Designed miniproteins, single chains, continued (5). Designs and how they scored, part 73

Each design is a single chain, and the fold is of that chain. pLDDT is the mean over its residues in the fold that is shown.

## One batch from the design tools (miniprotein)

Design m18676
Fold by ESMFold2-Fast:
Structure m18676 (fold): chain A 51 residues (1-51)
Amino acid sequence: SMEDRKKLMIEAEEGVRELALAVAKLTNAPQEEIKKLEERSEKNIKKIEEE
């Protein structure tokens, strides 16, 4: 169903977010960049939910 698909896509986006944040921390990315990564992920999840 569409709801099951949304749930899977949100879980995938969360996984991508966690990986991106881990890489950012490993490379000593600035806090501002980390914040932007978090905000972008939240926006992407919202788009999936609202579809």
Scores: mean pLDDT 82

Design m18678
Fold by ESMFold2-Fast:
Structure m18678 (fold): chain A 77 residues (1-77)
Amino acid sequence: MEAEKLIEKAEEYIKKGLEYFKQGKLDEARELFEKAIEYARKAYKLAKDKETALRAGVLEGLARMGLGIINIIEKKK
């Protein structure tokens, strides 16, 4: 149950991060993706089953991908 709530929060942060990213608000998007990673990692640690652990891992991967893209864009200015 607690892990599921953390997954839900991670999903929310990813959705909001993507919204800010589409608006060109890279600083706000980065903060949201970083929070998504934190919540996804917490969910992974609390996961009692394979499905929940996999979902948490996927969310962390998506958020890290978002950060990677932001870093590439910021380097180009």
Scores: mean pLDDT 84

Design m18679
Fold by ESMFold2-Fast:
Structure m18679 (fold): chain A 83 residues (1-83)
Amino acid sequence: MKEEAIKLLLEAADLAIQEYQKTKNLKLIEAAQLSYVAAQLVKQGELEEAIEVLEEAIKLAEDNPEVKKLLEEALELVKKEIE
């Protein structure tokens, strides 16, 4: 599940950058940056900090349902990893 969460975070970051290129919405580049940070935190086992960063990324992606969906799926996987 940890590797799946990292994959979803990297997919969300890539999609956010692609959508930023179309829309020029700066919130999307910030969401992409936070998605990369969350992926790094998950790799390091800093799962609680990853959740906080990921929740902020979801807020930044509120207007982009596909980016938001990938981030929400990653959040569910990270929360399950804490079990």
Scores: mean pLDDT 85

Design m18680
Fold by ESMFold2-Fast:
Structure m18680 (fold): chain A 59 residues (1-59)
Amino acid sequence: ADEMLEEARRAIEEGRYEEAARLLLETLFQHPSQEVRERAAELAEQLPPELRAIVLSHL
C-alpha cells in the first residue's frame, strides 16, 4: 500500500494523472482499509475532476 501511494503521489507531481488514478484504484482494490481510503482520497483531490470522481466513487 505505502509503495503504491508514494508512486501515485510522484505521478501526480509529474503530471501523470491517469497513471496516478490507476495506482490509487489498484491500491484500494488490493489493500481495502480505512487508512488507505483516507490517504487515497487526499491524493485524489489533486487529480483533474474526471479522474478524481472515478477514484472517489470506489471509496
Scores: mean pLDDT 80

Design m18681
Fold by ESMFold2-Fast:
Structure m18681 (fold): chain A 65 residues (1-65)
Amino acid sequence: MSLEELVERLLRAIRDRAPGEEIIALLDELQRRVEAGEISPEQWRAFQERLIRAGEEAERRLREE
């Protein structure tokens, strides 16, 4: 699975409120790639910003519904 596909799946899972085990598995895979040096620090920072924003949006919707 490509990095872009992995990131897209993770962001979609968060927005769709997928099971925590699925989100954790995707995060673990990303963490392994970062530690292996397959992901640049810039890509990791950009991903963290996108993840935080997705989480904020999901939390806001959950609290209002």
Scores: mean pLDDT 73

Design m18682
Fold by ESMFold2-Fast:
Structure m18682 (fold): chain A 83 residues (1-83)
Amino acid sequence: SKEELFKERDEKDLKASKKLVDLLSKPHSVDDEKLQEEIRKIAGESDSLRLMLGTFVAHGHTKLTEEDAEELLKLAKKIIETL
């Protein structure tokens, strides 16, 4: 049902957002290729976070900037607060 699809979406968004907050709350550098890959992998698990990654790619960002990582973190925190 529509309600079941929304629950599955919200569950995936919440889980991925919690992982991303945990990852980015530790000391980090966006110049770390492993961190770049981990961010993309986690964000790929969530429709909301994946859509935001898509906007960065549309703006020509093949590598995430510090600002891109901060915007993903802000979205992840908002998802956790609202779900």
Scores: mean pLDDT 81

Design m18684
Fold by ESMFold2-Fast:
Structure m18684 (fold): chain A 97 residues (1-97)
Amino acid sequence: MLDRLAEHYGISREALEELLKFSREVREKFNEIEKLAQTDPQKALSKIDELEAEVEKRYKELIEKYKDNPQFVELVKRLHEDYLRSLKAFKEYLEKQ
């Protein structure tokens, strides 16, 4: 249950739900970009830049909102790094096509 996951990470249920929402929204947009890349790689590259900017903005908002929760801050930082790594890899893949 979400309550047990929040307790395991030492975070509130609200913080966990907000993080899961952020993860879901990033994945949905990434999937849309992958589909766009099949028909228009140039537009897909532009959308990757837009998603990188959105990820950075949401990351800063989450860190500021939950700054008093170091376990949550660490988890958000790790996810931010993972998302940027995935976006960079896909961008490099498209540039080589």
Scores: mean pLDDT 81

Design m18685
Fold by ESMFold2-Fast:
Structure m18685 (fold): chain A 56 residues (1-56)
Amino acid sequence: SRALLERVAERDMGLTRAELDELLADPSDANLARVAERHGVSVAALRSLVEALRAA
C-alpha cells in the first residue's frame, strides 16, 4: 500500500512530505544521499523505500 509506505517514510525515517515528493520526482544517488544523511538513515534503506513507493 502506497499510503502505508508514505507513513513509514514520515514516521520511521522522519521525512517530510516535501522531501518524499522530492525523492519520488528525482531519485538520484545525490538526492538519496543528501536526504539520508539529513535524517540519519541508510541510503540503501531510503532507496528501497522509494523503489517500493514507485512500484505501488
Scores: mean pLDDT 82

Design m18686
Fold by ESMFold2-Fast:
Structure m18686 (fold): chain A 65 residues (1-65)
Amino acid sequence: TNGQRWHDLHRAIADDADRATLAKVLGLPEDASPQELADEAARLGRELGVDDDTIQSYADAIRAI
């Protein structure tokens, strides 16, 4: 589910996972850019009704990889 994917993303970010792990969680290719990962995370958060501050925090963390 999208909720499970968001939970897995939260854990991956908390565990300082690499880009390939984040891409796998988000359903993107392993060579996806940090911007592509951040955009997909933001899209997922929006779909789930996650607050904008939390979405922005995750997007910024991913983009900083």
Scores: mean pLDDT 83

Design m18687
Fold by ESMFold2-Fast:
Structure m18687 (fold): chain A 70 residues (1-70)
Amino acid sequence: SGLDIALALLQKEYGLSEETLARIREILESGLPDEEKLARIVELLLEAGLDEETARRIAESLLRLVKEGG
């Protein structure tokens, strides 16, 4: 899926752990409101060492991808 490709690219580019990627997937597939999904994914990416602007941009892109059936 598009999500699987995006998560693999994040692992390669930013060195994200498989555990972090699994948590991101869980949040995206949850029934949470989009604003809460965005906030939680940003928090995980910040914990992984990304800057806030990059984390926000990635989280927004992943949410769009999932809404497009990825």
Scores: mean pLDDT 84

Design m18688
Fold by ESMFold2-Fast:
Structure m18688 (fold): chain A 91 residues (1-91)
Amino acid sequence: MEEYEKRIEELVKRAEETLGPEVAQDLRDGLRDALNAAKEGNTIEAVNKAVSLALRIIGTALDLGKDVQAANELAREAIRLVDEAVKETEK
């Protein structure tokens, strides 16, 4: 769990530097929400939350005229983090 919190904070810091504090906070909250679903064994909910978060980050970057490439990279990292957490609960 502490390892995932560290990875979340690393992604949040990158989001704050590239997309701003509002996107960074949404990323933090959304990742924690998705990881909680993964911990509860709710794989479908965890994946759906991660995908919804990814789409929100990209959409917000487009709407605010921010770096869409950075948003896409952060979205991909967020989905990967949740996918890894889901796989760990199946071991």
Scores: mean pLDDT 82

Design m18689
Fold by ESMFold2-Fast:
Structure m18689 (fold): chain A 79 residues (1-79)
Amino acid sequence: LEEQARKLEEEGKELESQKKYKEAGDHFAKAGELYRELEDYEQAAEMFLKAAESYEKAGDYEKAAEMRRKAALEREKVL
């Protein structure tokens, strides 16, 4: 699970460097879900934030807003 989350994060970064922002956002979002399952709420929040930024660059403001909301909820679990 942790290795799978890291792989998705690395693939997301590679897709972002290729300007494939929607696919990058999808990969970061999936990594966030896996970190949440591992109860690593800090990493989950970070991944959802990266997904939001990628979706914004793709012009998908609705998904970006959804990801920012998920990131905020995960941060509340750390506090």
Scores: mean pLDDT 83

Design m18690
Fold by ESMFold2-Fast:
Structure m18690 (fold): chain A 80 residues (1-80)
Amino acid sequence: SREETKELLRQIAERTGLQLSDEEINRLIDLGVTLEFLRELQEQYKKANDPSLSPEERVEHNLRYSELLQRLVELRDSVR
C-alpha cells in the first residue's frame, strides 16, 4: 500500500540520514519508488550485515545495497 511504502521510506531515510519531506516522499512514490524496491534495499542491507554469511557474500550484498541507495538518492535529488 502507499502508506506502507511511505513508512518504509521514512525508516530508510532516518537510518541513512537522508532528509525527506512528506512532499518529497509523495513525489518519489509518484515517480515509481515501489514497496518492492524499498524491501529489496532493506534485504541487501540486512545481508550485508549478516555474520552468518561469508565476508565475500557480505561485500556482494553491500555493493548491491550501495547501488540501490545511490539510485534512491538520485531520485530524491530529482524531486528537489
Scores: mean pLDDT 88

Design m18691
Fold by ESMFold2-Fast:
Structure m18691 (fold): chain A 59 residues (1-59)
Amino acid sequence: SAEEFRAAGEAWYAAKSPEQRALLERIGGLLRNIGDAIEKELEKKKKGEKIEPLKIEFP
C-alpha cells in the first residue's frame, strides 16, 4: 500500500548517516524548486500571460 511504501521510505531515510541525509535534503529542495518554477510558468501560459524566464533557487 501507499502507507507501507511511505513508512518504508521514512525508515530508509532515518537509517542514513547525517551527511547522507543532508545530501538527500539538498537534492529534494532542488527538485521542489524546479517543480514550483515549472508549475508557475505553466499557470501563466494557461492564463495567456507573457512567459518569464524560469527562476530556480539552488539550495
Scores: mean pLDDT 73

Design m18692
Fold by ESMFold2-Fast:
Structure m18692 (fold): chain A 76 residues (1-76)
Amino acid sequence: ERYRRAAEHVRRAIEALKQGNVDEAIKHLEEARDLTDDPGVREAIKRAIEAAKNGDYELARNIATQVARYLEEKAA
């Protein structure tokens, strides 16, 4: 259930970004990163975290959405 749990954290991060709760979003993205050894997923999450830290919430949400979809596909 590693991919499923990672996807859940990314989805929570997207919700937090929509609510303007950037610190909570970053925390969930970091938890998702720690649940996966996939280098592409880890790199994408790192980019989403950097976008969120830089105030680019649209980019952060777009990257997070792509990551969530990928992880959900892997969990199926």
Scores: mean pLDDT 87

Design m18693
Fold by ESMFold2-Fast:
Structure m18693 (fold): chain A 75 residues (1-75)
Amino acid sequence: MKEEVIKKAAELAKEGKSEEAYKLIREAFGSGILNAEQVALAAGVSREDIRKVITSQVVFDPFKIEREIFELASK
């Protein structure tokens, strides 16, 4: 069940529907950088690109990081 939600969210993100992917993950799992990472990895984003988003932050803001990871998945 959880894997099906992640797969569907990854498909939505690949279609450029990152907002719909975010809502789907939010409803199923709550907020979390790990959920966004799982969606991005399923969408084919590299671990290196995800790491760059996380490590480039001047101030740790989990909601900003989560959004930026979903944006990578939608490209």
Scores: mean pLDDT 74

Design m18694
Fold by ESMFold2-Fast:
Structure m18694 (fold): chain A 119 residues (1-119)
Amino acid sequence: MIELKESGGGTFKEGSSVTLTAKISGPVENIAVVGFYRQKPGEPLKFVASIDLFTGETSYAPEVAGRATISYDKKNKTVYLNLSNLKVEDTAVYYTFAVDLGDFGKVYWGEGVTVTVVA
């Protein structure tokens, strides 16, 4: 069974940066993609960024393109999402996801980490 544990949330100043981390526990050999969604107050859950663990290919939502970097540390089984030049609009709960191709594309979700950006 796959477990996702996020960290790195908190309250941040506008214009600063944050690094969110997600540690993956369990077997990762069939995990194809890991990334982040976020849910802003009053908005639906939206895609933020992903990384393909087989190819290293990354994908970013338009609203974070140029400000976001996602990376994976295979040795420590940890995903990093760096968001630079934070905006008040980046205030959200950030959820990690993992896609398991060994289980018909089953998606595992973390419990989420809160990021609050203040002016």
Scores: mean pLDDT 87

Design m18695
Fold by ESMFold2-Fast:
Structure m18695 (fold): chain A 82 residues (1-82)
Amino acid sequence: MSREKLIEEARDEALKIMTELLEKGKSVYEAVREAIKRLMEKYGFEIASIAVTKAAKELAEKYGLPIDYMRGVVAAAIAELL
């Protein structure tokens, strides 16, 4: 089906994974890294990275974190997995 639908499904899963990990006391970096890793296995790297980037932005807005900080965390996690 549509690439856009896959991104939205992956984004919802990323948001759930990251929220659960943050609630368990994991760092933002660990939550982002784990979400990319799990979603990459299911959706592939491109869709996983887009979905996690979108979900991370939503979490930054929800928790009052700087968007630039979250962008840096996502970029670092992606670089580690490449």
Scores: mean pLDDT 83

Design m18696
Fold by ESMFold2-Fast:
Structure m18696 (fold): chain A 80 residues (1-80)
Amino acid sequence: SMEQIEKAIAEVKKLLDETEEKIEKETDAKKVIEIMREFYKRIGAILSKLSEEEQLIVAKEVRPRLEAIEEKVKALVEKA
């Protein structure tokens, strides 16, 4: 439903904010990788409650922020 999609988008955005803050404060590349691993696990848990169609809608909405975090992680890992 639309309500479930909106709730999932809000939860993913909150997780993106929390993950961005953790990455910003982390200098150890290994720890950054573990933060991202936990992040993907938590996103999977949020999305698993939705239908495949609803998951695609959520993914589309959060893609720009997800790509921005992945780009930042790549830069941090390459710097280490």
Scores: mean pLDDT 84

Design m18697
Fold by ESMFold2-Fast:
Structure m18697 (fold): chain A 60 residues (1-60)
Amino acid sequence: SSAERGGDAGGAAGAVAAGAGAGIETLQKMPYEAGLRVGGEEGGKAGRKAGRKAGITSGG
């Protein structure tokens, strides 16, 4: 069910936070413009999915 799967949102947020630390070093090696474009679009998709899961879980 969607309510049960909403619990995964917390785990996903933790995994994203853990990955962010490692990702910072990689971002420093990437061209600023390329990183911004790729990160912006991918971040937008991830944020939209995370928002959907949170919204379904709260039911409000």
Scores: mean pLDDT 52

Design m18698
Fold by ESMFold2-Fast:
Structure m18698 (fold): chain A 50 residues (1-50)
Amino acid sequence: SDIDKYLSTLTEEQLKQLQTKGILDENYNVRYPLQYVLTVDDIKREVSKL
């Protein structure tokens, strides 16, 4: 997916911070049920706030 492709470009530090925010689970996948409502642009916006 576009989200998975984008997440693969992020640093481990950024992935851990998104996990702490409750966006990613322990496996660095988008947390249920956010995967049905978040777009790649929503995730990019959250990364810009880190």
Scores: mean pLDDT 83

Design m18699
Fold by ESMFold2-Fast:
Structure m18699 (fold): chain A 54 residues (1-54)
Amino acid sequence: SYLERMREAIDLIEEGERSVAEISRRTGLPRGVVSGIRTQIETEGVEAARARFA
């Protein structure tokens, strides 16, 4: 599902993956969506991002 892919992107970022292109490739999410998730994590933290997509 879309929400599962969003959570997978958050997990990859938390594990140290920094490449938007690589996360996009692994999750199947558009690069713009991945970039948005990364920005949210950088601004609000991982727990806030997880809560938004739970």
Scores: mean pLDDT 80

Design m18700
Fold by ESMFold2-Fast:
Structure m18700 (fold): chain A 63 residues (1-63)
Amino acid sequence: MELSEEQLKKIAEESGLSVNAVRGIETLLKSGFSEEQIIQLAEKQGISREAARKAIRLVKEEL
């Protein structure tokens, strides 16, 4: 299942990320990337490890 736009907005607000960043995290998780791989990619884009971990957790809870 895909996250709804309302779920993406809620996760974005709670994690401090953009909706597009949250959608990217959902796509990477569905594609079989590990949480650590996603965090490393987020850091390269200027996203903190803490915000990336929070967003990953919230995405996994809604899927």
Scores: mean pLDDT 82

Design m18701
Fold by ESMFold2-Fast:
Structure m18701 (fold): chain A 60 residues (1-60)
Amino acid sequence: QITLTLSFSSADQAQDFADVLRQLDSSVDVTVSGTTVTITSDLSPEQLIGLVLAAIGELL
């Protein structure tokens, strides 16, 4: 199990990112606290990083 923590410039951006992640992979546990998103997953480090980058790409 791997945990990643990401900080955004606004709570709205953090929530949008979390929503995109949940749509891309429902097996990922995503928690939002203010401007911070905590992601917990059983994915490999490479798969989790790829998923995070894909979600960021959807927001751009």
Scores: mean pLDDT 81

Design m18702
Fold by ESMFold2-Fast:
Structure m18702 (fold): chain A 95 residues (1-95)
Amino acid sequence: NIEKGLELFEEGQKLAAEGKYEEAIKKYEEAISLLPESSIENGLAYYLLGENYLKLGDYEKAAKYYKKAAESYRLAGDYGSAEIAEAKAKEAAEK
């Protein structure tokens, strides 16, 4: 059901662009449930959860999801994205 996960992911991005961060979060959570843990798409969905929680001022959840993004990116072999996500987690945790 990767195709449905990607559709939900795209819907989440559109909602976030409209400033509907809570609705975007729900779409990304649904997308994550349908995407393989070792996929780049799962890592990106966690990263965008972090970004949306950051925009809501929930720095603790932002840091949590950036860390999950880094873990998923490492499982997918995307070490560059993992390093970026870890840096974002550290910045969010310091707020």
Scores: mean pLDDT 86

Design m18703
Fold by ESMFold2-Fast:
Structure m18703 (fold): chain A 58 residues (1-58)
Amino acid sequence: GPAEEAERRARELALEGGLDEAGATAVGGMVKQTTEEFGREAGEEALERMRRSLERNL
């Protein structure tokens, strides 16, 4: 479902941004929880915020 898709996208993005597997798992879990509690749009906002944070560290 949307939460699982957001989790997977967050994990992939975190790994691409240089986080290790533990960090990617933690970030994926946070985005999944946000999507489950606050809906798909909140999950997409969390993903976008994470993407921008990772880009700033590159």
Scores: mean pLDDT 80

Design m18704
Fold by ESMFold2-Fast:
Structure m18704 (fold): chain A 114 residues (1-114)
Amino acid sequence: EALELERRAAALAEEGSAAFKAGDYEKAVEKYEEAIRLLEEAHALQPSGSTLLQLAIAYNNLGKAYLKLGDYEKAIEYYKKAIEAAEEALRLGEESAEAVKEEAEKNLKEAEEK
């Protein structure tokens, strides 16, 4: 259920990270998008700061993958979503979301300068 969706999303995010490190940015996008879909479903079933933190991380990583593909518009879109999810996670007490928010804000600024 919600926890199972989170576990599946974590596995997909790991596959996305592995693809990104290997330079396969198209595969990274595919895996991160699938992970995000499962995390959105998990959050809808059981809203939590933890799922929002995971969404913020996944959105930020998806933005990085789109940036590597030269899709600056999508990179900007996902960095903004990462900031929004991180801010909501912070409101729910997820202190670790502050680092994700700061990274996404830096990434957003860099992408907007392209």
Scores: mean pLDDT 90

Design m18705
Fold by ESMFold2-Fast:
Structure m18705 (fold): chain A 58 residues (1-58)
Amino acid sequence: SMEEVREEAYRAAREAAPEAPEEVLRKSAQGAADAFKSGMPKEAAIALAAAQARHAAE
């Protein structure tokens, strides 16, 4: 489900960028959930969230 992808993406983003602000982590997780809803595989969507969080934390 999108909710499960959002939660796992949030955890992945936090692990990838532990010092990132909460808003960055939530935005990355939401982006992953939206991508999954649009047909992206769950694994790829979660990886996308981690990459987005790392980029935003730079």
Scores: mean pLDDT 82

Design m18706
Fold by ESMFold2-Fast:
Structure m18706 (fold): chain A 97 residues (1-97)
Amino acid sequence: GGALRDESEVEPLIETLRNDPSEEAREQAALDLGSIGDERAVEPLIEALRNDPSERVREAAARALGMIGDERAIEPLREALEDPSEEVRRVAREALK
């Protein structure tokens, strides 16, 4: 439990998702953004889903987009059905239900 409000956590998590050199930190940031459910995270998560070199981060981004449920994610999630990672493809299918 942090001393910060959920709203003040969104921007630091977006910065971590975009800029942290650790794939584990970016993966966790994506999942935390999904759990918070703030729509400000949708575009950063779409960017991570399309461009992050780590399949773990792309999987987490797909899962987070499914949790948020924003319709802007529908097309990026459909694109993720063709991701080279089987796990990313599986999570994208689940997120589209």
Scores: mean pLDDT 85

Design m18707
Fold by ESMFold2-Fast:
Structure m18707 (fold): chain A 68 residues (1-68)
Amino acid sequence: MGRDELLELLGEHLKKQGEEAEKRKDYETAARYYEKSAETFEKLGNDELAEQYRKKAEEARKKAEELK
């Protein structure tokens, strides 16, 4: 398996963890996983997915602040 294949699998895994955290309304955890997913997609050169998951991380952080 190539490096890019491993990074793609890692990005998808981190994305899924963020989605599961969001389903539990654990927005702090969701934000962290979405941020890590965005970093992984950035390493892959997939700037569109990286930007998408950075925005999801920002939205999750905003929701976490609203619950305080």
Scores: mean pLDDT 82

Design m18708
Fold by ESMFold2-Fast:
Structure m18708 (fold): chain A 79 residues (1-79)
Amino acid sequence: EELKKKKEELMKKRREKIFESASYTVEAILYISKALGSKDEEEKEEYRKKAEEYLEKAQEYEKEAEELLKQAKKLEEEL
């Protein structure tokens, strides 16, 4: 049952990373929408830059979630 507990902990951490990634993706979409709605070139550039920053953070959390899933699957298969 120790392996089950470790797997549950990894899956919990993975869910947390997925929620963080989703949150940053939503923020990025919001800034993309603001950029598309703006007619000011400087404002468009600021919103685009913000969207890129949030997308990069979302990708980082997504990669962390994938690594946690990989670890959890290995624990399950090593029975």
Scores: mean pLDDT 83

Design m18709
Fold by ESMFold2-Fast:
Structure m18709 (fold): chain A 85 residues (1-85)
Amino acid sequence: MEKLEEGKKLFSEGKYEEAIEKFKEAIEEDPENAEAYFYLGVALMELGKYDEAIEAFKKAIELDPENELAKEGIKRAKALKEEDE
């Protein structure tokens, strides 16, 4: 999926807000794309948007229950949220 790959490239360049827009576009094209929700969660974490990241990871797990990285993402986002409060 082109938009997912564009988002990954922007993410690797540290352009997290631009990457998020591409991941959202990937989700609009394929609402069942678990990978797009996973990367959306990772990019949201990099911006400190922990609640939004948790929701994205939950959706990734709903679509792909075997995604252990998304489960760890939720744990990490919750821990970082408590540290920053």
Scores: mean pLDDT 84

Design m18710
Fold by ESMFold2-Fast:
Structure m18710 (fold): chain A 66 residues (1-66)
Amino acid sequence: AALLAEQAAAALLAGDEDTALNLLRTLASKYPAELASHLQALQVLVQGSPAEATFHRLSQQILAET
């Protein structure tokens, strides 16, 4: 779970939205009980970065799908 979240953070910061979305979907499907805590950690990591708005949008999409 943590490795997938780290890879999602790297994709978000690189501006690779499609890769970030796919990694977040994998996290949600394989580790649903850990999803909320990982999304919170990712929000802290991207806060104040150009990726913050993209992360907000993708996290809402993942929560709507889950």
Scores: mean pLDDT 79

Design m18711
Fold by ESMFold2-Fast:
Structure m18711 (fold): chain A 79 residues (1-79)
Amino acid sequence: SMNTANAIVREVADLYRQGASREEMLAALRAKTSEHLSQEQADAIVAEVRAVYDRHPDNLTLILTHAGLLVKEALEKEA
């Protein structure tokens, strides 16, 4: 759901604010998505978000927005 996707993205954003590394944020994204989705789906989302990080490392807004959209789409498919 939108509320679940927003909660996950907010938690990852809060970690960044606390000084978390890229890998720590990706690990948190994987852990949080794994609570609601299969491990395969969570790993696929993390892989796509990692690709956005590689291409746009300084664009946190783009990275977090893309992560939120991927999580939302996956949750809608499971419903």
Scores: mean pLDDT 83

Design m18712
Fold by ESMFold2-Fast:
Structure m18712 (fold): chain A 88 residues (1-88)
Amino acid sequence: MEEEIKEWKKKVEELLEAARTAKELFERGEISREQLAGFVAEFEKKAEELKKEAEELLKKSKSEEEKKEIEEEVKRLEEALEELRELV
Protein backbone atom coordinates (compact mmCIF):
# COMPACT_ATOMS: atom_id res chain seq x y z
CA MET A 1 0.00 0.00 0.00
CA GLU A 2 2.70 2.55 0.96
CA GLU A 3 4.59 1.92 -2.31
CA GLU A 4 1.35 2.22 -4.34
CA ILE A 5 0.61 5.61 -2.74
CA LYS A 6 4.19 6.82 -3.37
CA GLU A 7 4.03 5.74 -7.04
CA TRP A 8 0.64 7.43 -7.45
CA LYS A 9 1.96 10.64 -5.82
CA LYS A 10 4.88 10.67 -8.28
CA LYS A 11 2.41 10.53 -11.18
CA VAL A 12 0.45 13.41 -9.62
CA GLU A 13 3.63 15.48 -9.15
CA GLU A 14 4.72 14.84 -12.76
CA LEU A 15 1.33 15.99 -14.05
CA LEU A 16 1.39 19.09 -11.81
CA GLU A 17 4.91 19.97 -13.06
CA ALA A 18 3.72 19.60 -16.67
CA ALA A 19 0.76 21.90 -15.89
CA ARG A 20 3.08 24.50 -14.32
CA THR A 21 5.42 24.36 -17.34
CA ALA A 22 2.54 24.79 -19.80
CA LYS A 23 1.20 27.77 -17.80
CA GLU A 24 4.65 29.43 -17.70
CA LEU A 25 5.17 28.91 -21.44
CA PHE A 26 1.74 30.41 -22.15
CA GLU A 27 2.37 33.42 -19.86
CA ARG A 28 5.70 34.03 -21.66
CA GLY A 29 3.91 33.91 -25.04
CA GLU A 30 5.88 30.82 -26.14
CA ILE A 31 2.71 28.77 -26.78
CA SER A 32 -0.70 29.78 -28.13
CA ARG A 33 -4.09 29.46 -26.42
CA GLU A 34 -4.85 26.62 -28.89
CA GLN A 35 -1.73 24.74 -27.78
CA LEU A 36 -2.63 25.34 -24.12
CA ALA A 37 -6.18 24.05 -24.79
CA GLY A 38 -4.69 20.85 -26.25
CA PHE A 39 -2.58 20.44 -23.11
CA VAL A 40 -5.66 21.02 -20.91
CA ALA A 41 -7.51 18.21 -22.75
CA GLU A 42 -4.61 15.79 -22.11
CA PHE A 43 -4.33 16.99 -18.49
CA GLU A 44 -8.05 16.27 -17.96
CA LYS A 45 -7.67 12.70 -19.27
CA LYS A 46 -4.64 11.99 -17.06
CA ALA A 47 -6.26 13.64 -14.02
CA GLU A 48 -9.38 11.44 -14.43
CA GLU A 49 -7.17 8.33 -14.57
CA LEU A 50 -5.30 9.45 -11.43
CA LYS A 51 -8.63 10.12 -9.66
CA LYS A 52 -9.79 6.58 -10.49
CA GLU A 53 -6.51 5.23 -9.08
CA ALA A 54 -7.12 7.38 -5.97
CA GLU A 55 -10.57 5.78 -5.50
CA GLU A 56 -8.97 2.31 -5.55
CA LEU A 57 -6.27 3.42 -3.06
CA LEU A 58 -8.96 4.85 -0.75
CA LYS A 59 -10.83 1.51 -0.86
CA LYS A 60 -7.64 -0.35 0.18
CA SER A 61 -6.57 2.15 2.86
CA LYS A 62 -8.00 2.08 6.40
CA SER A 63 -5.54 4.68 7.72
CA GLU A 64 -6.99 8.19 8.17
CA GLU A 65 -3.52 9.64 7.45
CA GLU A 66 -3.25 7.79 4.11
CA LYS A 67 -6.81 8.80 3.14
CA LYS A 68 -6.06 12.46 3.93
CA GLU A 69 -2.86 12.38 1.82
CA ILE A 70 -4.76 10.93 -1.15
CA GLU A 71 -7.63 13.45 -0.80
CA GLU A 72 -5.18 16.39 -0.57
CA GLU A 73 -3.38 15.29 -3.76
CA VAL A 74 -6.72 14.97 -5.60
CA LYS A 75 -7.57 18.54 -4.51
CA ARG A 76 -4.22 19.74 -5.90
CA LEU A 77 -5.03 18.15 -9.28
CA GLU A 78 -8.52 19.69 -9.35
CA GLU A 79 -7.19 23.16 -8.45
CA ALA A 80 -4.46 22.99 -11.12
CA LEU A 81 -6.99 21.88 -13.75
CA GLU A 82 -9.35 24.74 -12.82
CA GLU A 83 -6.51 27.29 -13.12
CA LEU A 84 -5.61 26.00 -16.58
CA ARG A 85 -9.26 26.04 -17.71
CA GLU A 86 -9.54 29.72 -16.71
CA LEU A 87 -6.64 30.56 -19.07
CA VAL A 88 -8.33 29.10 -22.18
Scores: mean pLDDT 81

